# Designs tried in a protein design run: designed miniproteins, single chains, continued (3). Part 61

Each design is a single chain, and the fold is of that chain. pLDDT is the mean over its residues in the fold that is shown.

## One batch from the design tools (miniprotein)

Design m10014
Fold by ESMFold2-Fast:
Structure m10014 (fold): chain A 103 residues (1-103)
Amino acid sequence: MAAVLGDLEAILSGPDVNAQDELGRTPLHYAAGAGHLEAVETLIKLGADVNAQDVYGATPLHYAAARGHLKIVELLEKAGADLDAKDDYGLTPRDLLQPSEAK
């Protein structure tokens, strides 16, 4: 977990905070998926694209929603994240938050 913040610091001292890896994932995708609220707040403050899509069309909001990180979902929504953005499977972050099939 301290390692995620270490990777963030390395990105901040060099390339754009919106730099994408081989899967199209940005630092914000990793922070949101890992539940690192402070890292998400810092990345948004630095101008991270909250609607950045990976190679599957998934946004950081998809990653937070799929893992139930509700505080990060709220933070990303306030920062302008699109709850209705569809991935390559036609799923939105809103669909991932609905408990209708979780029995």
Scores: mean pLDDT 75

Design m10015
Fold by ESMFold2-Fast:
Structure m10015 (fold): chain A 128 residues (1-128)
Amino acid sequence: PDAQLSPLDRELLEAARAGDVARVERLLAQGADVNARDPVTGSTPLHLAAQAGHLEVVRLLLEAGADVNARFDPSTSPFTAGNTPLHLAAIAGHKEVVELLLEAGADADARNAFGLTPADLARRNGFL
């Protein structure tokens, strides 16, 4: 393991953000790390797909063994520190992604660096 994100892992993060189901499937088959982290933000593919509302990408990543409770690195941004994929889906209002993450074992009581749960963030947006 070097300190640089591999090209394969970088492409997986980009494909997850874009919702490119076919590219995500191909990259995972090629050995991309399903739990790869962006070296700047600490985001995993699951964080990016959940925030963007890409339901089928979220499903593929979970099937590939993505950490459903992965947290943002608290050193990257005070606004995203400690957020799980469930926090990001909830603040963005992606109901179907929220339901899928909960079915996959996401911790509904997880608190981010501000002590906020996914439900707290959803309520701030009038979603809940």
Scores: mean pLDDT 81

Design m10016
Fold by ESMFold2-Fast:
Structure m10016 (fold): chain A 59 residues (1-59)
Amino acid sequence: MKLARALYDMESPDGTFLSFKKGELLEVLEEIGDDFVVAKSLKTGEVGLVPRRYLEILS
């Protein structure tokens, strides 16, 4: 399982991106080019797009 930690809070009121808090753990499911990933929140189970720069890849 490829894990990442959120470096910043993310709010997406239009639902374009996954919403999370700084320090939350996410599972990286897919990498979309160099700029985005599809990730799953381990806290909520929600899946969505995340700008890669918002994440520290742990493994």
Scores: mean pLDDT 81

Design m10017
Fold by ESMFold2-Fast:
Structure m10017 (fold): chain A 78 residues (1-78)
Amino acid sequence: SPLDELEKQMNRLLEELRRKMETASPEELAELIKEAAKKFLDLLNSTDLSPIQYTVLALRFAGEVTQIELDWRRKRRA
């Protein structure tokens, strides 16, 4: 389904973000998150989704990005 394809692309973007953030400096953090968010929004806007489907995917992506940022912050406090 189109949703399954979007979820796979979303997971690929999140994996790429996680890899890039593994060695990122504090200055790079905001830029990397912004770039990932822009790419994700482009994917959402290129697909015919209901408002509910849009909201669910957006919240899922935001939650995963938050977890990646929290993991980055934990490593920097070591």
Scores: mean pLDDT 83

Design m10018
Fold by ESMFold2-Fast:
Structure m10018 (fold): chain A 117 residues (1-117)
Amino acid sequence: MPLSELGKELLEAARKGDVEKVKKLLAEGADVNAADELGITPLHLAAGVGHKEIVEILLEAGADVNAADDYGITPLHLAARAGHKEIVEILLEAGADPNAKDTGGATPEDLAKAGGF
């Protein structure tokens, strides 16, 4: 199904690190688990870019910590690959699966060691 306009704006706000826009969009009823055509959610973008406050806001709003994109990539994979240690700790405390494998069989720790892919 096509992504809603609020969902598209939430993905962009999460990517840009716009904390106030994220809060406003969630208050307006944006789906916290909105996914693009590849299954990428706001939590994937915030975790991958390193926006810790947005990660915390999205998890408080009920974001799926184990959301997987079309390649099996979770927010934990992206945070680990990018070296965002505090975000890795937050995601693990929220119930992220450290043994989740992408379509290549890589875990979040494998991506952290490889420095990407």
Scores: mean pLDDT 86

Design m10019
Fold by ESMFold2-Fast:
Structure m10019 (fold): chain A 60 residues (1-60)
Amino acid sequence: MVGDIAEAKEDFEASSEEELSFKKGEKLEILEIVDENTVYAKSLTTGKEGLVPKDKLEVL
């Protein structure tokens, strides 16, 4: 949950300024659970933060 490290299951391209783009296999730290479908996360690779679809992530 919050503070967990998750791995991207597939590539994702942000469609808005609020979303985070990432590549499959990228590690993300979950900073906030926004709703049932969306988390706010930080890429450990790029250091960028943004909204991420929860279904694209596997919590480690």
Scores: mean pLDDT 80

Design m10020
Fold by ESMFold2-Fast:
Structure m10020 (fold): chain A 107 residues (1-107)
Amino acid sequence: SELGRELSRAAYAGDLERVRELLAEGADVNGPASPLGLAARAGHLEVVRLLLEAGADVNAKDVRGRTPLHHAAAAGHREVVELLLEAGADPDAKDVDGRTPADLWAS
């Protein structure tokens, strides 16, 4: 949907106000391309927080089996990793290659 695509773009861009507006307009927080995963990959802590408060699935897997925690860990976003773990992210989740978030942590 158009709202779902806009939510994913806003989440990746870190546009907190636009994410808030799109959710208020009825955008699916668990829509395509995982808005939570995109925000986590980009390191946008407050967007990650807003999406979790809106009911985003903290353990949603993308086409590679990667969760938001995999994306945050791979990008080295420590505060996002901590927030996702507090929200119930599975630290032992495996992607399609059998990698956990810890296996992907940026050095």
Scores: mean pLDDT 88

Design m10021
Fold by ESMFold2-Fast:
Structure m10021 (fold): chain A 60 residues (1-60)
Amino acid sequence: MGKLARAVKDYEARNSLELSIKKGEILEILLDFGPHYWVVRSLKTGETGIVPKEALEVIP
């Protein structure tokens, strides 16, 4: 498994490329997508999408 991150806040997807997440949700970081976003996969749903880095905290 890649790096894991926890959602520090709820985030609503703004378009079809983004993923909606809920505070406390655990996600797998798949790749870096510029200075402000990660591509992640939800461990709950298996869905993949773009999420702002500010909405996530990396788990060591």
Scores: mean pLDDT 82

Design m10022
Fold by ESMFold2-Fast:
Structure m10022 (fold): chain A 78 residues (1-78)
Amino acid sequence: MLEEAEKLFEEGRYEEAAEKYGRILREEHPNDAELYTKLGEALAKAGRLGEAAQAYRKALELDPNNEKARENLEKVLA
């Protein structure tokens, strides 16, 4: 599942990647900061900036030291 989502992201299929990451979070790993960061990246690339910001904020709630989530949140809010 995770590898399929990552492959979709690498292929530029960002909405499909976001759907897969979201499903993994709902069904298997509800408190995974890294997965919320990946979800945010896919949503941002798909142009869904508000949802991306929400995913990055959730990642930071779970891991306040997540540099990637912090930097990406700053970019989508600019």
Scores: mean pLDDT 85

Design m10023
Fold by ESMFold2-Fast:
Structure m10023 (fold): chain A 97 residues (1-97)
Amino acid sequence: SLKKLNLSHNMLTGPIPKELGNLTNLEELSLSHNQLSGPIPKELGNLTKLKVLDLSHNKLSGPIPRELCNLTNLEALSLDNNNLSGDEDELRKCLSA
């Protein structure tokens, strides 16, 4: 069971695959400092054991999916330096409730 996936500081392009949401034992996911584009897949909300989510410094676009509020074990969240619409602070509020 994969607990950590760190593919940061690479040349990855294209969308984040929704199939990453099948890795339900993930505690850490870092895809930061790549060239990833398209939306954050709502299926990442299935990663309920996740403690660290870092998608910063990419070309991600569209809304922050509300399903990320399911990540109640999240200790560190980084979505900055993307083209995302919506309020990261509102997501942080639902994760604190």
Scores: mean pLDDT 87

Design m10024
Fold by ESMFold2-Fast:
Structure m10024 (fold): chain A 115 residues (1-115)
Amino acid sequence: MTDEELLAHVAAGGDVNAKDEFGSTALHLAIRNGASLEEVRALLERGADVNAKDVMGSTPLHIAAGRGASVEIVELLLSHGADVNAKDMFGETPLDLARRTGNEELVEVLERAAA
């Protein structure tokens, strides 16, 4: 299932936790594509698994940290039970990704959540 097919399926009322060929859910794709805070919230309110892992072991929080999502999106994911200590297949946490990209604001948010 392509990214476009997955998003169309979910938009039509399909399984919010359906995965594409890369193991990505609609929540992964929304964050990767720079979706609004309201769009991310709508997926979470529909029961999107905040800790779903793609084929690389990446959670939505990994994608948010690696792509430099807004603090509000990161805080929204954390408020829905995102695992700040989740490791991808490279052994990296969301905090490791934020540090690598130099996003100091996300580093502060993730360090507070990890404490």
Scores: mean pLDDT 85

Design m10025
Fold by ESMFold2-Fast:
Structure m10025 (fold): chain A 62 residues (1-62)
Amino acid sequence: MKLLAVAVKDVLHDSPSILSFKKGDKLEILKVYPDGDLLAKSLKTGKVGLVGSDEIEIVEEL
């Protein structure tokens, strides 16, 4: 099973370590860090990067 999340706001970064996305984009959660940051993959672009927990809402698995 994989965790899915939906972006609750637009995020734009020039850093390759931080994921860019638009509000409503679906993300796959790959890892949860103790500091509340997440490693996620954009299902729209296939890019992987860091996401803040306040930038997404966990929804469900496929």
Scores: mean pLDDT 77

Design m10026
Fold by ESMFold2-Fast:
Structure m10026 (fold): chain A 103 residues (1-103)
Amino acid sequence: PVDADGLSPLHLASIFGNAEEVRELLENGADVNARTTREVYGLRAGSTPLHFASAFGSAEIVEVLLKHGADPRARDEDGLTPLDIARLLGREDIAKILEEALA
């Protein structure tokens, strides 16, 4: 289930949760590539759980999302990928994981 903003429990778990919670949501059929329909928490419309994890989450959450088919090439409405978000925020550990997923 998503709210009117396209926000899913998986988006919220990617910000506030842990890797176990993210994995449980994905195993229960959460859409790993669900997109927001408006700006939420400073991230633009079209943001996926991987965008949120790259901005606010842990490296472990990023790895779990990628393992479950998160698209590291997904672009928000500004054309930014999760890697672009990680680089903009100086999250070097997450940026390295995303660069490896793109190689």
Scores: mean pLDDT 85

Design m10027
Fold by ESMFold2-Fast:
Order: sequence, then C-alpha cells, then structure tokens
Structure m10027 (fold): chain A 114 residues (1-114)
Amino acid sequence: VNEKDANGRTPLHVAAAKGNLEEVKRLLEEGADVNAKDKNGRTPLHLATSKGEGEFGYNSVEVVEVLLENGADVNAKDDNGRTPLHLAKENGEDALVEVLLKNGADENAKDKNG
C-alpha cells in the first residue's frame, strides 16, 4: 500500500488528490502511511488541499478530515516550506482553511518566500 510511483506518490497521495473518500479510507485501513512524502516533499494532506482545478472539489473537506483523524501532520512542509494551509489559502478554499485551523494549523508558518 506504500509503493511509490515515478513521482514518489503512494496510492494514498493519488486518492487524496482525486478526493476519493472511499479509497482514502480503504488505504488507511490497509496501513497506508498518512505522512508519506512525494518527490516534492508533499504529503497526501498537501494534495487534498492543492485542488484548484474544476468542479471535482466534492469530498475535499471530508478527505482532509479523515487524513487528520488518522494522524496526518497538519503542519507538514513540502520542499518549498509550504504547509497544507498555504495551499488551501492560495486556492481560496475557505472550508479547508477552517478545518485546517481547527486542527492546529499554524497560520503564521512561513514558506521560502517569507
């Protein structure tokens, strides 16, 4: 369940990026590493919050909640020092911003650009 593709992504990264809530739950039950990092240092939580493309935003809040309930690091930094909260704010995802802050996201966390 933790095998990585050519981009360093596990099945959990792919399911989180797609907002596939049922697949996310199944992979976590099978022992997927909730904090696995891809080639850019991104966790599944980063990919769940990086959705800015199209109406495939259904279940993004629920996917984020399930990842956090299973021990996802809400303040995980990618290779650019970006947290899931940075990505949610950039995408204008107010509901994701609220869920992340409620779960202890540091709104003052700085990326490499300040």
Scores: mean pLDDT 77

Design m10028
Fold by ESMFold2-Fast:
Structure m10028 (fold): chain A 102 residues (1-102)
Amino acid sequence: MVKITMPKSVTAKEGETVTLNATASEDVGNDVNWYKQKEGEPPQLLIKNVSEKVEGVPDRISASGSGTNFSLTITNLKKEDEATYYAKVNGNFSEGTKLTIE
């Protein structure tokens, strides 16, 4: 069973760039999807297959990675980006990273 490790929380300021890292316990290929969940909303798919952006997702959000190391990068942070972000790897969700904007 693959274990996915992410930081529990990250704090950043508006206008900054943040990178959220996810580390898998073993090589997982390309079945890596990223989700955003805002308080009171259902989880939204942002990225599929490591780096493929879903339609309607802002250009300031991107993702990359290979092997065991994957990252979601958000540039020009806005208050609307405050959410919990999850990596889903081989059908398993991470515990997620709560992003706080100050």
Scores: mean pLDDT 85

Design m10029
Fold by ESMFold2-Fast:
Structure m10029 (fold): chain A 119 residues (1-119)
Amino acid sequence: GSLTEEELALLKQQEQYYQTLFSDPELLDQYLDQLEKEGSITAKDAFGRTALHDAARLGHLDVVKRLLDIAEKQGKLHDLVNAQDRLGRTPLHDAADAGHLEVVEELLKAGADVNAKSH
């Protein structure tokens, strides 16, 4: 389905939140520690997006690598890497659309499906 103007505004606000979170080393460490403790690395927001979607879209290669490491420890690497949001988009789609080639390479190395189709 398509996103409403209100949903697009909320999505942009969420992207700004993650940009701030991923740029603060102390907040990032606290956030990642919580994801590891809760076993919730594949948790989705109201748009079906995971933390990996936002890290990939924003080009935070270091955050992408740390999220993938946590997912591997939890046995959820494949589920996280190929997670689809409400529009059928994966973290690989977000990285590619944003032009973050190093993130694209890291996701492909982690087993991202290049044939996944968005809506």
Scores: mean pLDDT 82

Design m10030
Fold by ESMFold2-Fast:
Structure m10030 (fold): chain A 84 residues (1-84)
Amino acid sequence: MAAELRARAEELLAEAERLLAEARKHVDQGDTESARRLLEEAARLVEEAWRLGVAAGVPIDEVTARAAALSAEIRELRERAEAV
């Protein structure tokens, strides 16, 4: 059970990283609308991954740290997109 929840959380974090990378390309191209939509989806996946980690009942330090790092990167890119 816990291992399955952790695996799902890791899948969601990997997808969030992919969306973050794509959003960064859109920010660099000045496509702030596409970037914002990708960042919104990435943030949703990070939140779901966090919830699955909590549901596993044991602090999953690696998943928690990775989710926090991704949330910070998403926030930074969102601020850059809004500054355009």
Scores: mean pLDDT 75

Design m10031
Fold by ESMFold2-Fast:
Order: C-alpha cells, then structure tokens, then sequence
Structure m10031 (fold): chain A 129 residues (1-129)
C-alpha cells in the first residue's frame, strides 16, 4: 500500500483513480493508520485533505493517533490532533494514545498529548512481569 511506504505520488494517483480513502485491510487498518504508524507526514496531510476518517479503528480498536503516539511521530500526532483526533480514544485493552507514548518512552509526544487533554487509563497499563 502506497501510504505505508510514504509514496506521496502513488497515493495521489490512487486517490485520482477513485481509491476509497477509508478502505480497511485485513487488520482493519486504513491508509491513514499505515501512514501515521510510519511517520509519513505528507501522506497523512494528503489523506486528511481527501476525507480520511481521523478516528477510524483497526481490529485492535486502535486509531491512527494510537499508532503515531506508540512510534513517537511527533509531527504526525500534532497534525492528527489538529484534525479532530480523539485524544482519549481507547483500544481493546483500554489503552489511550498517551498510555502508548509513555509505555514506549516518547516523552515529547506524551507532553503534546497532555497539553491537548490526554489522560492515562490506569487500568490499561499491564505491568509486564
């Protein structure tokens, strides 16, 4: 998928050919999930401009914001929040984007999320043994 690889021209051509911007793969991931997970800022911008659902959920209940926060993609997180991403969305384990940022040591992302009203879910942090 072009969005996963950061192929901006490939995404532009696919959209021009009638690609469903919100099509889900076998994991329930949209192009926006894949671009956000991989930090492809310009692809994220293009998808949002073309009506991508900023709050789409994959098979694990994760939004694009969860995936960007988990992987520390600060500028993608900032852009998703500006486009109405639910800062407190919960995945199927009850984890918020802030929980994933903190679990993965992404302090700058965590501070940005907190500034935008993010809360940790204390019941969603399984302490690995």
Amino acid sequence: MYARNGDLEGVKKALAQGMDVNAQDENGETPLHLAARNGHLEVVKLLLKNGADVNAQDVNGRTPLHLAARNGHLEVVKLLLKNGADVNAQDKLGRTPLDLALENGHEEVAELLKKNGAKVNPNAKPLPD
Scores: mean pLDDT 85

Design m10032
Fold by ESMFold2-Fast:
Structure m10032 (fold): chain A 60 residues (1-60)
Amino acid sequence: APQTYRALVDYKAVTEDELSFKKGDILTVLAEEGSRLLVEDSKGNKGWLPRSYLKYLEKL
């Protein structure tokens, strides 16, 4: 199954390579690298998210 999640909180990107999202947004995990996840939103925007934020994502 695709690694698809619903955001439970808003997130504002701290760096240019991170993805900003809103509560309720659907995110797909594309890759994992160390302490970071590469995620894509429903609009096709891609960016990094700290792995520690996975606890604020609900698996679909």
Scores: mean pLDDT 84

Design m10033
Fold by ESMFold2-Fast:
Order: sequence, then structure tokens, then C-alpha cells
Structure m10033 (fold): chain A 95 residues (1-95)
Amino acid sequence: SREEAERLLEEAERLLEEAERLLREAREAYRQGRVDEARELVREALRLAEEALRLAMEALRLIPDDDRELILRAIGLILRAIGLILDAERLLEEL
């Protein structure tokens, strides 16, 4: 259970790092007038952030009640994913 949760959280973290990178690239593309490229990058960032949220929530269900450090890590990744989803959706509205 704990080992499975750790693997899911590690995957969620990697997906969030990639989503954050793509969202930064999307903002730069938008600033340069490359609207179609920006839109595509935002869609991919949103997809990765949604997958990361799913994995982090799945991991939270597998974490033992006494593993405070791992619970806090899962909650942190969930909040980070939600923030990134909201940022991506907001940018997509501007495109």
C-alpha cells in the first residue's frame, strides 16, 4: 500500500513538473502571437495536470492513516494540480 502510494505520487509529481513546463511555454508562445501553438500546449498541460490529480487522489486512498509525511505530500500534489488546472483553463479562455 505505502510503496504503491509512493510510486503514484512520484508519477504525479513528474506529470505536474511537465505540465508546469508546458504552461510556461504556452504563456511565452501566446506573448509572441503563436496562438495555435499556445492553445495546443495549454491543452496538453491541462491533460497532464488532470492525470496527476487522479494519481495523487488514488495514492491518498492507499496511504496508511499514520503516515503523516506521505499524506501531506499527497495533499500538496492535489492542491498543486488543482492550481495548475485553474491556471490552464484561465489561459485557454484568453486564447
Scores: mean pLDDT 89

Design m10034
Fold by ESMFold2-Fast:
Structure m10034 (fold): chain A 120 residues (1-120)
Amino acid sequence: AAATFGLTPLHLAASAGHLEIVEVLLKNGADVNAQDNNGGTPLHLAASAGHLEIVEVLLEKYKADVNAQDNEGLTPLHLAANAGHLEIVEVLLEKYKADVNAQDKEGYTPLHLAAISGHL
């Protein structure tokens, strides 16, 4: 386990898809909006990795910031769109009202990243 880069146990569990560990950590006071050294939250990592059920637990039960921006201005929606996780993109937009017009530091929206990556 890498305890480097400001990654918390919650970041690692969310990235790895370990839902039960995510829930145990959050129940025991883990910071749902903890930022790694790149400003990334557990929600960024779950969305990038395609872990829909973890995304829903973070947002619905623990009220994670759906529009959190990392140090490059990327939101969880940018990362899900870039990775082609369409079901996560739909859930973030329709259920959690993520900002579809959020711009990263280069001016790219989630839809720009989906187009660049060929996930349209």
Scores: mean pLDDT 89

Design m10035
Fold by ESMFold2-Fast:
Structure m10035 (fold): chain A 119 residues (1-119)
Amino acid sequence: SAEEAIEPVRDKLSEKELEMLLSEEVNLNLKLFLAARKGAAELVRYLLENGADVNYQLAGGWTPLHLAAEAGHLETVKVLLEYGADVSIKRTEDGRTALDLAREAGHEEIAEVLEEAAK
C-alpha cells in the first residue's frame, strides 16, 4: 500500500508532504517527484506500478531521475532506471542531464550507474 511504501521515509516528510502523498486528488506524477526528491525508493516503485510516468517533466524540464540524482539517492536512481527512466533527457532551463547533476553534486556512484545506463 502507499502507507507501507511511505513508512521507510516517514521521518523525512513534513505534514504537508505526507498529506500530499496520501491524497487521492494529487496527481501520481507530482507524488513521484516528491518521492524521488526524498529518496523514497519503495514509494517510487509503488507509484510507477500504479501508472506514474517515469519520464514526466515539470517546468524547467526536471524529471524524477534529475531530482534523485542531484539529491544523492542511489537506490531511488536504480528503481527509476529499472522502470525505464530516460538518462538522455536534458532540463530545458540549462540542458543538464541527471548525470551532469550527479557529477556536480559529487555523487560518484550515481554518476557511474548513469554512465553505464547510457551505453
Scores: mean pLDDT 86

Design m10036
Fold by ESMFold2-Fast:
Order: structure tokens, then C-alpha cells, then sequence
Structure m10036 (fold): chain A 84 residues (1-84)
């Protein structure tokens, strides 16, 4: 999906076109999971479900923390990410 590739690559313009930021792929991951995994701070938006869990039970916050993106962790917490 172009949306998930944009999230992996930090393509802000594709996100501005009203893409469904809560869409899940075959692993249950949203675009926000991939943006957080890859440190794309500018794609961490309040329109997305920051507490969405993939098939492993992992949230965008888990991916940001695992991949050492402290700015993304901070922004996800500002948007109401669950720390449990």
C-alpha cells in the first residue's frame, strides 16, 4: 500500500491527502506503527489511533522506544499513548 510505504519513508504529502491513518495491514500495523518505528516525527498526528495494537500486541510507542526515537516517544505520550 502506498500509505504504508509513505509512513516507512516519511512522505508527509501522501498523509495530507486524507489517507486512512487507522488502516491496518496483514500484521495489524497502522501507518503510525511504521512512522514511529522509523522516527518520522512529522507523521505522528492526533488523527491517528496512538494506542492501536498490532498482532503482537505492540503499539507505536513500543516501536519508537525499541528503535531509540525519543522525540517520537515524547510526542506519542503528548497525544495520549498508554505506557502499560
Amino acid sequence: SPLFEAAKNGDVELFKKGADLNAKDEDGRTPLHYAAENGHLELITPEADVNAKDKKGLTPLDYAAENNHPEVVEKLLELGADVN
Scores: mean pLDDT 80

Design m10037
Fold by ESMFold2-Fast:
Structure m10037 (fold): chain A 153 residues (1-153)
Amino acid sequence: MKELAEAIRNKDKEKIIKILQEKFGLSEELAEKIAELIESMSEEAREHLAERIEKDPLRTLIELLAMVAIKDNNFEETVEAMTRLMLELSPEEIERLLEEVPSSVIARAAALAARERGDLELANRFEARYVGGFTTRENRDEVAEEMHKILNA
């Protein structure tokens, strides 16, 4: 993860894209959108992002994918990418992520990852928690506030 954190600090777009494709299996299009999001960040926000990528790369990448999904309205490909990353997390890590980052996109990916594991009860809990939230003002404002914290911390 150090090489991705260094690429984030340095705004090395080509190195960011390459590492996102090779290590996390992201499409070129999603890796480019994440790299453009990182380029748009302040120097302080990139340093914090780089530290988070060193500590918890999967979680930090799921949050960046959720930001891309909201910005570009590209839910399908982003949900599939997050579902694959969530298959590497424990149920308790996914539950904690959903408590700290209340996102309908993250909740949908978590429900799909739970279904792929055969845990239909967990999948239904994740789906029920946010299926009403896709259209609620409160869930959008909460996601926008968390995105604002990530960009300005």
Scores: mean pLDDT 86

Design m10038
Fold by ESMFold2-Fast:
Structure m10038 (fold): chain A 60 residues (1-60)
Amino acid sequence: MKMIAKAVKDQPEVTPSFLGLEKGEEVEILKFVNEDWVLARSLKTGKEGYVGKGDLEVVE
């Protein structure tokens, strides 16, 4: 599944499992982990990590 989303807020990389993002950065959603979290890959850095589902806006 290819789904592109944009970060609605800055997210600091506080652990290696969390994806660090700046507001407006685009990510590819790789999978839905649960109701609150997705696994995503930054299109800017290529890094993968967890992002809060509510902190992403799908940009189609």
Scores: mean pLDDT 76

Design m10039
Fold by ESMFold2-Fast:
Structure m10039 (fold): chain A 69 residues (1-69)
Amino acid sequence: HMEKLIEEAKKRQEELKKTGDTSAGKQVELFNKLLQDSYNYNPEFYEKYKDKISNDTDLVEFLKKEIEK
């Protein structure tokens, strides 16, 4: 669900920033993994936000806004 996705995305982004490995390649890997996880849990949820995630590298901020609506 969204809360778990945010926690996972935040942890992965923190690891990438900590190692200085925030390259586009690593961001794409994180993005694809989260989309895959979303599809398994909730295909409708994946369709709802996939466009936002593909355009926005701040996945954590996007998901936080969706929950805080």
Scores: mean pLDDT 57

Design m10040
Fold by ESMFold2-Fast:
Structure m10040 (fold): chain A 63 residues (1-63)
Amino acid sequence: NRRVELGEELRKKREELGLTQEELGRRVGVSQSYISRIEQGKTDISEEKAVQILKALKEAEKE
């Protein structure tokens, strides 16, 4: 299931960077609940939103 795999990868990258779900949500302009649902594979995510999340993770890595 691609949705579950995407959620798992997002969680791993977020945890590697020491970010909470709330902090990642704040950086991409969504709620902590929304990030939690993405990571659990419980919601669909657009390609545009996935790109925004990946950019936020890359920016956090540069800090």
Scores: mean pLDDT 78

Design m10041
Fold by ESMFold2-Fast:
Structure m10041 (fold): chain A 152 residues (1-152)
Amino acid sequence: MKEFLENALKRVQELLDETRKLADELAKIVGETGKKFADAVINLLENLQKAVQALLDGDFETAIDYAKKAQEYAEKARKYVNELVKKFEDAGLTDLAKEIKELADRLYQDVKGFLKAAEVGAKIPFASQALRAAEDAYELVRKALEAAKKMK
């Protein structure tokens, strides 16, 4: 049990660090819209990491509080991604825009599932949902960066 949670925390932290690098590149290309989206995703991942750490420490109340903050940032990321998707569609990148929108919707559902797992105290589903959310957040920023680089 403890080793599974420790491994999950390590993977979330690694994905957070890699996502930060991609987010910095995205913000340089698409300006304010990219920065707002990137900042929302990074804050989401930071709160996921803190929630998993609190769970590992046995503090379920703190884990739920951080999971709720992660959900708030997931909602912000979803709002800001719609502005990026419109820019990508206007640039003729329709397939990438659709994929990015689907990844953002999936990330929102992952974070919603994460909060639900936290509230019922289900430790393995909690950590598994946090990993899925972190993986989907990384892919979302990676695909947004791919689309941004094609906007020349």
Scores: mean pLDDT 86

Design m10042
Fold by ESMFold2-Fast:
Structure m10042 (fold): chain A 63 residues (1-63)
Amino acid sequence: MVLARARAVEDYEARRPDELSLKKGEELEVLERVSPDEWLVRSKKTGRVGLVPAGVLEIVEEY
């Protein structure tokens, strides 16, 4: 189940293979809040799934 719709507020470059690189303005679905600081997300454009720092995202809509 998707928890929220989010958008990247800044570019982020993945530092590990389990992380997702983001461009500012990219639309994402939050799948899991693994910790307060790391969220598992899916890119709406590419379908790729990975971990990102919560601080680079803004929540657009919570489900």
Scores: mean pLDDT 83

Design m10043
Fold by ESMFold2-Fast:
Structure m10043 (fold): chain A 106 residues (1-106)
Amino acid sequence: APVVLSELDKQLLEAAKNGDVEKAKELIKQGADVNARDAKYGFTPLHLAAYYGSSVELVKLLIENGADVNARATGLGNATPLQLAIENKNYGLAFLLEENGADINA
């Protein structure tokens, strides 16, 4: 299916990139899709949070609201959030993702 991002989904992707926990929380309450994919690499909010090392609290929020911890991007080698966290040396987030069922071999 073509990626049709709602305004809420676009704002959630940006909040995840910026580590804005309160904005992400409000957008999720308004019905933003925690598994929405960006147009550039097919990154979910969890990919962006892991890549940019935004916050542990944001990663926990996304996971508790049904984020797929093993989601593969459509670009950038089909990376998972765990792989992006490791590549960007966000080891605290990598550990949190593994505790929540992320598999480096997924």
Scores: mean pLDDT 83

Design m10044
Fold by ESMFold2-Fast:
Structure m10044 (fold): chain A 94 residues (1-94)
Amino acid sequence: SETAERLRAALAAGEDPNAPVNEDGLTWLHIAAYEGNLELVRELLARGADVNARDKQGYTALHIARFNGNEEIVRLLEEAGADPDAVDADGKVA
């Protein structure tokens, strides 16, 4: 995908996989979860992406995967150590 190409270019340039990629504080892991890109989620976790990284609203990649109903990404994130009871900035559980 275009997102995977952008990430691979960023990593090749020496960018931190945990750095926010936009003004909302989204990391590449959030974007991969939003797009439902299972392979990109795996690549990011293998590169040391923080599975519990939060955007400015307190959302993790697990929150996004659950909102989208992507069961395979939910499972992968939980196996990688995602906190299933993590709360967003408003106190909402994932």
Scores: mean pLDDT 76

